# Ledger of designs, part 114: designed miniproteins, single chains, continued (3)

Each design is a single chain, and the fold is of that chain. pLDDT is the mean over its residues in the fold that is shown.

## One batch from the design tools (miniprotein)

Design m11957
Fold by ESMFold2-Fast:
Structure m11957 (fold): chain A 79 residues (1-79)
Amino acid sequence: MKAEEEKKRLELLREQLYTALKIKYVEEDGLPEEEAEKKAKEEVERIEKNSSLKEREELLRRLQKEVSEKYSDYADKVE
């Protein structure tokens, strides 16, 4: 049942990447929340097309670390 396990992992990664990117777009780029949500969704889709599961996990770890270090008030939202 590799496909079912992979699907669950991909769904969790997508959600976490989306949340982390949205926070970064609001805090780093100063985008309104609605624009940050749209940009984060588009970027997650791009990441999914151009990266392996391992690469996405590595990117998520990097984004979570950046959010936790630079935007401590949002750390809980990317956990």
Scores: mean pLDDT 74

Design m11958
Fold by ESMFold2-Fast:
Structure m11958 (fold): chain A 96 residues (1-96)
Amino acid sequence: VTLTPAEIADAARGAAGSFRKAAEYLKNGDVQKAASYTTAAMILLAVMASSGDPKARQAAEEALRHARIADEAVKNGDYDTAAEHFERAAEILEAA
């Protein structure tokens, strides 16, 4: 898929914002809202990963690794660790 630089930037910004919201809700114990924002972020990561831009794909892959660690932490009830990894995913996307 050929995305414009603006479309890639919008996807990165949207995913970063959604991961930050997921982290906020996890810190408050609202796992359902956190899951909703995580789903939104994952859709936007898929858009970035399907782009022809190697930098965008690398950022999406790095953010996805942190999102996977966060998902594992949520399953273990470790919401603080999960929030830290979602925040790290957001930082990667903001730097892209």
Scores: mean pLDDT 86

Design m11959
Fold by ESMFold2-Fast:
Structure m11959 (fold): chain A 99 residues (1-99)
Amino acid sequence: MRLSRAELRAAIQEALDEIKKNYPKQFDIVLKEAKKYEDYTPFEVYYKVRPVLRLPVIAILSLKNEQYFDYLRTISDGLSPEELKNLIINSVKLIDKAV
């Protein structure tokens, strides 16, 4: 199963909108982290960013950067739009101030 570019963008946007509503504090952490890596490659984000932040940071950056979009499309191959949305949301739930 392969997501279209439109389906992928919709799933990412829906996940981010739900995170803004239900996890605003974690969303702020992800936004600040994403801003640091705007000029970095997805590979650099992979090794510089904690695993729980990697997916949501890539999701934010993918809406403005084709390299991140193509990377996210590659790692989401085989996932439904709902599965990808839930994966992004669940990754954010694991963000803890104590870590």
Scores: mean pLDDT 78

Design m11960
Fold by ESMFold2-Fast:
Structure m11960 (fold): chain A 83 residues (1-83)
Amino acid sequence: MAVATVKLVAKSKEGAENAAKSAEEAGETTSGVLEAKAELVGEKEVLIEITAESEENAEAAGAAAEGGAKEGGGLSAEYKVEG
C-alpha cells in the first residue's frame, strides 16, 4: 500500500472546501484507491490523504487530486507519494 498526500491552498474557506471536494472526488475515483480523506488544516489550506493499493495507483491518484483541486478553485496544489 502507498499514500499520496495532497496539499492545497485557496483564496477563501469556501474555495478551500470546494477545491477539497473536487480533489477528493478525483483521487477517490482513481483505479486502485482504497480511501481518500480531506481535512481542513487552516481556513484556506487542506490536506488530502489518499491510500492506494500500490505506489503507481497512489501517484495517479495524487496527480488526479492535484488537478481536481485546481479545477475546484485551489490557487496551488502539490502531492507527495510514500510507499
Scores: mean pLDDT 82

Design m11961
Fold by ESMFold2-Fast:
Structure m11961 (fold): chain A 67 residues (1-67)
Amino acid sequence: VEKATKEQAEELKKLLEEEGIKKSVEEARRMLDNYAKALNMTPEEVLKLIKEKGVSEVERMALRAIL
């Protein structure tokens, strides 16, 4: 599985900040990698999904996929 780039991690950090969630770039990168693995998607696809549905919904989807 392809790991998230620094630019993708920074993009997720910005999206999280818009929802009031403060994370470092490294934390955002780990979150993005975890979502990608759980959903069997690339980090780029996960970012598109977050922009469409929001972070909370994508996190819920990822948690369901792990189970």
Scores: mean pLDDT 80

Design m11962
Fold by ESMFold2-Fast:
Structure m11962 (fold): chain A 75 residues (1-75)
Amino acid sequence: ATRKSILESLKEAIERALKLNDLEQMKEVFETLIKIYEEEGREDLAKTLRELLSQLEKNPKEAAQRVLDILDEEL
């Protein structure tokens, strides 16, 4: 799979999880993105995603929307 197709799949997964209020799926997408950006040496994005993950339980819709905004900038 290409990097673009992986990020597009993760975007679709977070959009679906947001519609379903599926916190477990949101968490999995956040953790997967953190690993991808850590492996790419994108520490700025990895740090931002870790901070958003810590906010996920308190503000799931806001955290998910911020991740979608990041993915839109990357795609």
Scores: mean pLDDT 83

Design m11963
Fold by ESMFold2-Fast:
Structure m11963 (fold): chain A 62 residues (1-62)
Amino acid sequence: MKIDLSNAKEISEDEGVRLALQAESVVEHGDYQVIFTKDGNALVVDKKTRKVYLVPKENVEV
């Protein structure tokens, strides 16, 4: 799996939790948890820093 974070938008944990309610699928990859949302986006949770990034689904190749 490849994750492109170069143009990712960092969001708050609260916003990340709210968007995760729209979760369609969840994939774990190393230090990242990727939550695909029904809106065609992906939430990338960095387990090490606990930061949440919002990216388009195409930025995550499974």
Scores: mean pLDDT 77

Design m11964
Fold by ESMFold2-Fast:
Structure m11964 (fold): chain A 73 residues (1-73)
Amino acid sequence: SELEEYRERLQQMIDDGNRVLSDPELAALLTEEQRAALQEAIDAAQKVLENEGSLEELKEAIEALTATIGSLP
């Protein structure tokens, strides 16, 4: 299912983002603002999954989280 594939992809991106924030060496490379932006994007993505968001909402969450992760060093 396309919906299931996008849900799995978003979950993987959330897991990757949480890994960056929980790794002391990686987190230390980020500014306070970058850490806050990443946490905000993760929180938003988690809410989409918890609320069983539409395919469009999943795509928007993936795009937002991808942009945030892409801005990191």
Scores: mean pLDDT 85

Design m11965
Fold by ESMFold2-Fast:
Structure m11965 (fold): chain A 55 residues (1-55)
Amino acid sequence: MLMKITVKVTKPDGSVEEYVVYVEAPLDVVREMAETIKESLLAAGYEVEVEIEEL
């Protein structure tokens, strides 16, 4: 199934950037990918919101 991962990143200055990734994988794999992305960005000092949508 095609999945859409939306990553919203808030920088310390309050600016917001949005990244969208499309991946054809099972939901469990997509969840793991999203968690890895979130952890990486949090470790870099950003605020992160991740949304997964099944298409």
Scores: mean pLDDT 80

Design m11966
Fold by ESMFold2-Fast:
Structure m11966 (fold): chain A 100 residues (1-100)
Amino acid sequence: SLAARLAVMRRLLEEARRAAEAGDLETALQLLDKVGVLAYIMYNDPSASAEVKALMAEIVELLQEFGKLARERNGQIPLEELLETLERVEALVERLEAAV
């Protein structure tokens, strides 16, 4: 189930990147929120190692902070800042895929 959830997370990130690159910031933000929710669910998986849990906690923290900023700015996030956040999450997910 952990590997299956990780595959869903990868797909959501790929969809978020496509939305961001197409200028659909609202869809990209909604997809990143779903990634954060999934990371939180996976963090509570008893089969997850300490390393996997630490990486998922980092994803949750990063996306919670980004989501807070997006709300404070009424969804008006510069594309460059959204893409930087995507790159940081993608790097964490790549490390997570290597750890699972």
Scores: mean pLDDT 86

Design m11967
Fold by ESMFold2-Fast:
Structure m11967 (fold): chain A 84 residues (1-84)
Amino acid sequence: EEEEKALEEYIKQSKELIDQLNAEKTRIDGEIATVRAQLAADPENAAELQAQLDKLERRKTSIDNLIAKIQEDVEKKLKEYEEK
């Protein structure tokens, strides 16, 4: 009874967190596009713009790793519940 409700709430919270992380990735993709446009327009600042691009790409990778971990944890919880 309450165990099922706790699982549903956990899944809901995990989905909301993944949605927030995906929104952050979309924001970063917008920033990457802006930096790429600046890089094309201003080759004299290429090294500085490339460093900014590298930081944004690393941030995006970290978010992807967090999403993957949350998805793995949710799958584990679902499996444990079904194997009662």
Scores: mean pLDDT 83

Design m11968
Fold by ESMFold2-Fast:
Structure m11968 (fold): chain A 97 residues (1-97)
Amino acid sequence: SPPLSEEEIEKLFEEEVKKLKEAVETGEGLSEDEVAVARELLRLMEGDMSSLPAFLALAERLGAARETALRALLLATRLYNPEGAERLAAELEELRA
């Protein structure tokens, strides 16, 4: 099968983010903690860095390792909001210093 283009991958990801926003609004098929982590993830992907501590705490409660949660966040933000991904990467580097 032909590989998906980068533009097709980005479009599919934008569609999945829209579905995630709808699922967060309805709560359908998600636990309270999953709705909470998804809400904080969406805020981070839109550039709200103040959501980072809440996102990491909620991800840990759901059994996700910190490094796994951060990698998933960076990947998701890169696909949805590339400018936000650059800012997020810089903020994470400052937190290491």
Scores: mean pLDDT 73

Design m11969
Fold by ESMFold2-Fast:
Structure m11969 (fold): chain A 90 residues (1-90)
Amino acid sequence: SLEDELLEQVDEFVEKLKKLVEKLNNDPSVSEKVKEIAEEMLKEMTKLAEEAKAAIEAGDFEKAMEYLKKMQELYKEKMEEINKLLLEQE
């Protein structure tokens, strides 16, 4: 079902993000600040994912879409910050 597919996609996204954060944490060349931003992103993303899943399970597709958009915006913002720091650009 669409509901099951959306729930799986949300879970897969969070798991991929966890693996990214683990890779950053295990890289000795990555700054502590980058690791902190990545961990903050994962924490906020996990919260938004739980809210999105609850909306999907309730059949509230409109509310689910709002949370999915917030997740996309958060990911873009935090990844831009991480990439800027990794490239050592002002």
Scores: mean pLDDT 84

Design m11970
Fold by ESMFold2-Fast:
Structure m11970 (fold): chain A 87 residues (1-87)
Amino acid sequence: MSEAEKNLEKALEAIRRKLRELGLDEAVFSTAPTPLSDIDVAMLRIAVGVSRVAIRNAAKRSEEHPSLVEEATEESVRLLELVAKEL
């Protein structure tokens, strides 16, 4: 409910939206068999995990550097696009 919590939620929603745009949201959040290989699923889950950690760390430091959450979100989106290209 704080401004920092709202900014964090918006950043995490941007990641979820990007996964939906790429058609990869079910591969990350479902336990059902996917057409992706086990290594592709692992790479995607690593990218999502790293993105979430980066955004949360940026949110923790946002009082010193207000742009960090936006920067972490943009880099996370680029990482997901890069991983999706290699799938």
Scores: mean pLDDT 73

Design m11971
Fold by ESMFold2-Fast:
Structure m11971 (fold): chain A 67 residues (1-67)
Amino acid sequence: SREALERALDPLRIKVETVEERPGYVTVKATDPETGISAEASGPTSKVIELAARAMGKVAAKLDEER
């Protein structure tokens, strides 16, 4: 599980993109390109780094459950 989280957070594996943006608000999507597993997080644009980390964490948790 810990190894799966570390692997999923590898910047070479997890793709992060903005799927919705409006004044002061953003939706960030993280996707594992090998499995197609994805997750989204939404919130203030000022928190985009935290939202990206949250979305990546959700993907890592889903990958860990498949082990």
Scores: mean pLDDT 72

Design m11972
Fold by ESMFold2-Fast:
Structure m11972 (fold): chain A 69 residues (1-69)
Amino acid sequence: MSPIEKAAARLMERLGLSPEQARRAALLALLGLLQGKSEEEIAAEIKAELPELSDEEALAAYRIAKEVL
């Protein structure tokens, strides 16, 4: 299983995200980390792409994904 798939599975389990939301959040977290973006920048990008999430949920999604990535 790829790191993105592992992160997505963790996001679904811990935040109740859909498979599509979880994969998108995991991908954004990975790309942001590879680009050297801050936690705040990555959380803001997750929120922009998934506006249905709260700011706190977007930050939590980044932190959960980072544990696997």
Scores: mean pLDDT 84

Design m11973
Fold by ESMFold2-Fast:
Structure m11973 (fold): chain A 94 residues (1-94)
Amino acid sequence: IEEKIEELLQKLVELGYLTEEQAEILKEALLEAWANTTDEAERQALLNFLEGAPEMLKDKEKLHPLSASSLSVEELKREAEEALQEQLEDNARA
């Protein structure tokens, strides 16, 4: 899973959605989310997100603000964590 997170974030940096610094912060946040994920549905949602994320992010409105705003590092990390956790919960409910 850690390798998939790294690959995803590297692709996002290459596509211009994230800076390298933002990618490192999100990597830590995603690794914590994975470590805290015990439900099979949430784990499957996270894996599906990581595998499909490069395609999803081309059309993903929720992540556009992250690349367009000059948020503080702490605010960026918190918003990304909350958005990802909510997405995982919504996908698990489906």
Scores: mean pLDDT 59

Design m11974
Fold by ESMFold2-Fast:
Structure m11974 (fold): chain A 81 residues (1-81)
Amino acid sequence: TKEEIIEEIERLILRVYLLLVEMGHEELAQEKAKELSEALKNEDYERLIEILEEIKKFAEEQGNEETAKLAERAIELVKEL
C-alpha cells in the first residue's frame, strides 16, 4: 500500500541520516533530514527525489556505497507513489 511504501521511505531516510552522522557529517545529516521530512510531509515527491539524488552523489564522492545504495532505494520507492 502507499502507507507501507511511505513507512519504508522513512526507514531508509533514518538509516541515511545515521550513516551521514557516522561519516562525521552531523550538521549536513540534520539539514538533509529536515528537508526530506518536510518534502515527504508535503507529498512533494519531486523535491524528495532531488534531495535524495544530492545525498546519493555526495555518498558516491565520499566512497560510501552503503549510503548511496540506501538513497537509490529510497528514490525507487518514491517513484512508486
Scores: mean pLDDT 86

Design m11975
Fold by ESMFold2-Fast:
Structure m11975 (fold): chain A 75 residues (1-75)
Amino acid sequence: MRKELEELEKLTLKHLEEVREEASPEAREVIDRGLERARELFKKGLESSDSQGASYASAAAIIGIGADVEARLLE
């Protein structure tokens, strides 16, 4: 669980950081909010019991996808 959560965090944050580098100022604000929330959820997942870790990780990944989609809609 923990190793899988750490890898998912790494992949999710890397993806959002790459999207951020090419984004407009308005899109960057959306991505920054998504990054902050994703980091908080991954932190809670790593601090939680194994039974809740997967739920927090899934929520963080969904937030990351949502931020990417919302940023693209601002083009």
Scores: mean pLDDT 73

Design m11976
Fold by ESMFold2-Fast:
Structure m11976 (fold): chain A 79 residues (1-79)
Amino acid sequence: KEEEEKVRKEAEEVAEVMKRNIRRTLEEDRGAEVLSIEVKITSIERDADGKWVVTMEITVEYVKDGQRHRVVGQTTLTF
């Protein structure tokens, strides 16, 4: 439905902001080298009150102090 598509686009815009913030934090605050940041929308659902609930998975790979790290996290947005 058209509302779901609108919510998906809004969530994708939020994902771009999150990627920028994660990169900035890792590079400026932690002195890390960011190799990749991936954000995937894993679900889009309506709750009982008609609000949209979007779940996203965030995967970040970076190098800090010569060590490669991979972090996977999840976040939920309500529209």
Scores: mean pLDDT 82

Design m11977
Fold by ESMFold2-Fast:
Structure m11977 (fold): chain A 80 residues (1-80)
Amino acid sequence: MDQISQNTRNILSQISNPSDRSQIARISRQTVQAIQNGDSQTAIQLARQTRDFATQVNPNATPYADQFVQTVQQAAQQVS
């Protein structure tokens, strides 16, 4: 969970618009909740949505967004 929180912070550091930052933070929280609930498929889908949104807003967020998806996929595999 700490790794997912750090990845979220790294993504948010690349996003300056408050509305976009709020949306990314919201989807990231939903992703964490899905992992905690054992819903691996939903968690991975939400992580991909976070990546796609972040990269559309700022391409510089792409490496952090990709790392977020990878971390969520690894966490989801441990819960499945």
Scores: mean pLDDT 80

Design m11978
Fold by ESMFold2-Fast:
Structure m11978 (fold): chain A 78 residues (1-78)
Amino acid sequence: SEEQLEQIKKLLGEFAKKNPEVAKKLLERVRELAAEAIKKRGGKVLSEEEAFEVLLEAAKSMPEAEELYKKLKEIYKS
């Protein structure tokens, strides 16, 4: 939903402000995983759900982003 997307944007913005170096690493990891996901999908643009899954996987792979991962998971509780 738009409300969930707004919450994610706010959370990511606050995280980047507090942890700029970790946010940079997270962005690099997101780019790597997004490129792999796009390739597996034949070059098609990722859906919002697929893009969010990439973000979660990137955050989960980084111990420094554990708190961010937990908060993101709460927003997108399945």
Scores: mean pLDDT 80

Design m11979
Fold by ESMFold2-Fast:
Structure m11979 (fold): chain A 96 residues (1-96)
Amino acid sequence: ADAPVTDEEAERLREVVEETVEELRAAGVPQEVVDAFREVANESLRETREQRLTRRQFLFLLADRVEDVAATLSPENRALLLGAFDELLQRLAAVL
């Protein structure tokens, strides 16, 4: 938790994000929600890599950005976005 995310870990995180994006598209989630999810996840991962953040810091950054973006969406799309990130967090817990 206190070690910086490695390049190998960052690549695994990116793969999980892209897999989740494809599943959201296949499930018919609105493009606005899919785009918001992908952007938040990719920006959080990029900052984690560039600033050599820890796994714990990545998860905190991700959660904070999700909350901010969710607040700009309709209640229906907010619920879908939060559900998508809950699924991502469950998948990340399995690989971390």
Scores: mean pLDDT 80

Design m11980
Fold by ESMFold2-Fast:
Structure m11980 (fold): chain A 76 residues (1-76)
Amino acid sequence: DDERMIEAIRRAAEGALSEDPFERDVWLAFIEIYVALTKKYSPESLPRVKEVLREMAERARQAGHEDIAAELESLA
């Protein structure tokens, strides 16, 4: 289900914006896993997943988390 996967990625990206560095690392790892799963099982959804990651990277940048924004963009 592409919608559930995209929702999971959005949630993980929101978690990566956490003030807790340990939570950030955990959620970034989840995003990497979700991207890998998309490449393996739903490659046609990759463009939408990448767009979500770019949108969330822009939100991270606006919040002052440039390092997190760069990491999210690298996964897109």
Scores: mean pLDDT 78

Design m11981
Fold by ESMFold2-Fast:
Structure m11981 (fold): chain A 93 residues (1-93)
Amino acid sequence: SAVPAPVKTNSKAEAARATIRAFTERYGAEEALARALAGDARGAARAALAAGLSIEEAAALGAATRVAVDGSLSLDEAEEIAREIRRELEAEA
């Protein structure tokens, strides 16, 4: 189609930010929240793991951080990012 569709990337990025806040507030992971808001996906994931979150939860927070910065990322791309971060965290454990 030749007509540029309005991009709703803002809504996806805002949903990701809401997920980040809800997740970090639940666990009291203030450093993870600060790193996520700075767009540091790996730093947010490592801080979450250090705060006592599971590797899966930390990787999901990292992926959500990437979506919060770039709302154009697909679900499949976000899942791939989560898998990459999870592998990195498992290798560091």
Scores: mean pLDDT 75

Design m11982
Fold by ESMFold2-Fast:
Structure m11982 (fold): chain A 63 residues (1-63)
Amino acid sequence: MEEEIKNLKEEAEKLSDEIVRALQEMYEHADDPERVAELSRRAQELADKMNELYEKIKELEKK
C-alpha cells in the first residue's frame, strides 16, 4: 500500500508537469488559436486524469 501510494503520487507529479508544459506551449503559441485550443483540451484531459489518481490515493489512505 505504501509503495502503491508512492507510485500514484509520482504518476500525478508527471501529469502535473505535462499540464505545466501544455500551458507554457499555449503561452508560446498564443498567435495560433487552433493550437491553443488543442493544448487547452489536452491540459483539461491531463487534469481530469490527475483528479482520478488523487481519488485513488485517498481511497488507499482510508484502508
Scores: mean pLDDT 80

Design m11983
Fold by ESMFold2-Fast:
Order: sequence, then structure tokens, then C-alpha cells
Structure m11983 (fold): chain A 80 residues (1-80)
Amino acid sequence: IEELVKEAIKLLEEAAKKASEEEKKRLQNYIDALRQSLADGSVAGAILALEDAARELEKAGFKEEAKKLREIARQIREIA
């Protein structure tokens, strides 16, 4: 689970580099939430943050990145 969350954080950081300043702030909130879920050991918190981040990425036009985050969330849910 930790490696999957770290993969998601990296993907969000890469998307943030291509995003507008407003979108970067929103994506940073999800990155922070994912890091907090690792610190707290909250699998449910990680899944929720990933699903919410995927919706924001899709709205921002990052369709492929959103798809990858949803796949990571699915993998975490299956092994939790």
C-alpha cells in the first residue's frame, strides 16, 4: 500500500508541474492528504484522497493521470 500511495504522490507532483497555479494548489492539498494518510496509517483516507484527486485531475484535463490514480485506488482497496 505504501508504495502505491508514493506512486500516486509522484504522479500528482508531475501533473502539478503542468497545471495552472490554482490547480497546483488543489493538487498540493491532495498530495498533503496522501502524505498524512501514510503518517496516520489510514488506508481509507488514502483511498478517499486518491478518488477525489482523480476527479480534480479529470476536470483539469489530465484524463490519463486521473485513470492511473483510479487504478491505484482500486489496487489499494483490493489489498486492504
Scores: mean pLDDT 79

Design m11984
Fold by ESMFold2-Fast:
Structure m11984 (fold): chain A 92 residues (1-92)
Amino acid sequence: MLSDRELEIAGRLERTMGRLLRITTGDTSEKAKEVRRLGIEAANLAAELIAEGRLEQAEEVVRLMEEGVDLLEQKKYDEAIEKFKEAIEVAK
C-alpha cells in the first residue's frame, strides 16, 4: 500500500513523464532521442526508489526531472540533458 507521500511523488513522476513524452513525441533528432532515453532511465530509477521507500531520494530525482522538462519547454535541450543526467546520478 502506497503512503500519501509515495502517491504524491508518484503523481509528480507520472505528470513529468507525460509532459516529457508529449514535448518530444515525433521528434526524431538525436537530442530528443537522448532526452527521452535519459528521462525514461530516471523515471525507472525514481519508481524503484519509491518501491524501496527511499522517498527523499525519489523526490530529489523527480524534482530534477521536473526542472529538465521545464528546460525542454524552452527548447534548451543541452541543459535538459544535464538535468536528467543529474537525476540519474542522484538515484545511484
Scores: mean pLDDT 86

Design m11985
Fold by ESMFold2-Fast:
Structure m11985 (fold): chain A 57 residues (1-57)
Amino acid sequence: SPLRLTLLTLFRGSSLTVIEIIKRRQAEGLVPADKAAEIIAKNRADIERLEAEIARL
């Protein structure tokens, strides 16, 4: 459905934005490297799942 594609695309965009924010904050010394890696890994897994769902539409 158009709504499903919109929501999947929005959630993927949100996860990409979180990764970029965390990378910037880690570079600025505001987030420990281990915490940054954990958050990035989780969001990358979410993106992979969402892209697989979009590809099936």
Scores: mean pLDDT 88

Design m11986
Fold by ESMFold2-Fast:
Structure m11986 (fold): chain A 65 residues (1-65)
Amino acid sequence: MTDEELAALEAEMLAEYKDVVQRVIVRRDDQGRLVALVKFKPSATDEQITEATLAAAERVRAAQA
């Protein structure tokens, strides 16, 4: 996955979950694994956080395959 593809993934995730998510950063760690750092809005509920986290994890997992 290119840096441009990672930036597109960040923008897509932010746009899709804009009411729940304040910031998304997707990067490779020292082992080359894709990691997503997601900052949630203070108004987000635990259920919304759980849904967005699972969706983000699935997208990152699919991008690594």
Scores: mean pLDDT 76

Design m11987
Fold by ESMFold2-Fast:
Structure m11987 (fold): chain A 67 residues (1-67)
Amino acid sequence: KEEEAREVLRRVLEKLKAGQKPSDFERMELVLALTELGRDKEAVEIMKAIKNNDYEKAIEILERVLS
């Protein structure tokens, strides 16, 4: 359900803003949640950002999706 997917995004966003890195499992949950919301482009972008340790970009993507 959409709200459950958005809750996953909010949890990961809070963790990133606190300067913490998501686990591999949390990365998978994040990608699945974005896909469930129909945000396939953002799912690909955030996977690349996290793989490159570009957490500032990951935060920007999540804030954009959640606004």
Scores: mean pLDDT 83

Design m11988
Fold by ESMFold2-Fast:
Structure m11988 (fold): chain A 94 residues (1-94)
Amino acid sequence: VEPVLSESELDSIAQELWDEQDNISPLPADENDALLQQFPGAVQPLQLAGVPKDKHGAFIQQIVAKAGAANAEKVAQRIADLGIEALAEAVGRV
């Protein structure tokens, strides 16, 4: 049974991590790769969000710490939505 977090709680966690993305340091390559292996379903959403591959593990680590392992993919998908929205806004400016 997964911890029950509301959609608004998952959205808040995703927004916080997205806003702090420049302050999220890459993990060592071995630790990063281990987290990607543990949470493969979170990798594709983070790639769609435009998060560099070397930061995927760091994002997953923060998601797990804030939302729990069971919600990692749900938060990663919300980060993807934020990244797509930011790209659309940037394209709309030019």
Scores: mean pLDDT 78

Design m11989
Fold by ESMFold2-Fast:
Structure m11989 (fold): chain A 98 residues (1-98)
Amino acid sequence: STEEQVKEALKLAKEAVELAKRAFEEGDIKALELAIETLELAGEVAKSDPEALLEIEIDLGLALIMLGIAKLIGENPNEELRKEAEELLKKAEELKKK
């Protein structure tokens, strides 16, 4: 079950970093922040697996750099992208509770 939880966390982290890239390209800061929260929660689930944690931490670092740049460029809200980000975050929160 712990190995399965780490596998699910890696899958969610991959989906979150791809969503973070889309949010950055669209200029939706809120969607990018929600993707970062998903990556942070995935890292907490994966903390018992150093290799998985490192992969998630690298993706989190990239997303944080994108957030810093996006805040300098300005915001263009995308409601569908925010909805996708919220749904992904809910999955990460549920995984952490198991």
Scores: mean pLDDT 87

Design m11990
Fold by ESMFold2-Fast:
Structure m11990 (fold): chain A 94 residues (1-94)
Amino acid sequence: GAPRPARFEYTWDDPVPASFPDEVQERHRRELLRGMVEILREGLKEAKETGDKDLFDRVTDAARGLIEAARSSREGDEETVREAQEILKELEKL
């Protein structure tokens, strides 16, 4: 593996925890495959009903994280990527 802490490099972008480490990505992928899609669908529906910008932003961020984590995996994550992308498209309509 590369000695550079590229994925752990703290950028201006996010205060917590300066991106997802490898171990968190592995666990994140597992959680995504088991329920994150459902959480995102529920969040999308609620955001549509309430017009809550905070919820909209949270669901959007989570969907992007889901896509990134799923693409980092090699085990049948294409379905997760597809479903998260569909959720993002629906969010863009709001």
Scores: mean pLDDT 62

Design m11991
Fold by ESMFold2-Fast:
Structure m11991 (fold): chain A 92 residues (1-92)
Amino acid sequence: SKAEEAYRRIEKEFGKEVAEKIRRIAEEYLRSLDKIEEAIKEAKERGEKFGPPPPEIQKKLDELRRMREEDPDEALARIMEELLKSMKAAEA
């Protein structure tokens, strides 16, 4: 499992508590994808100009949705790894 491998890597470097927090945040990201898409559709139906994310962000959301449908384990692992990179960049 790629998500399990990502969890073990984070646990080894930052400890179990950090690994669990990153996994929970990544799970929340995946869960929120459907709500974000629904909110965007509703805003468009009301003719509102504020709501759709910039094209770059929209492409990333589309990629995550595709990965989730193809392999939810890989999608979870990818988000966990991106969160880890963000933490490392903040300390550099």
Scores: mean pLDDT 71

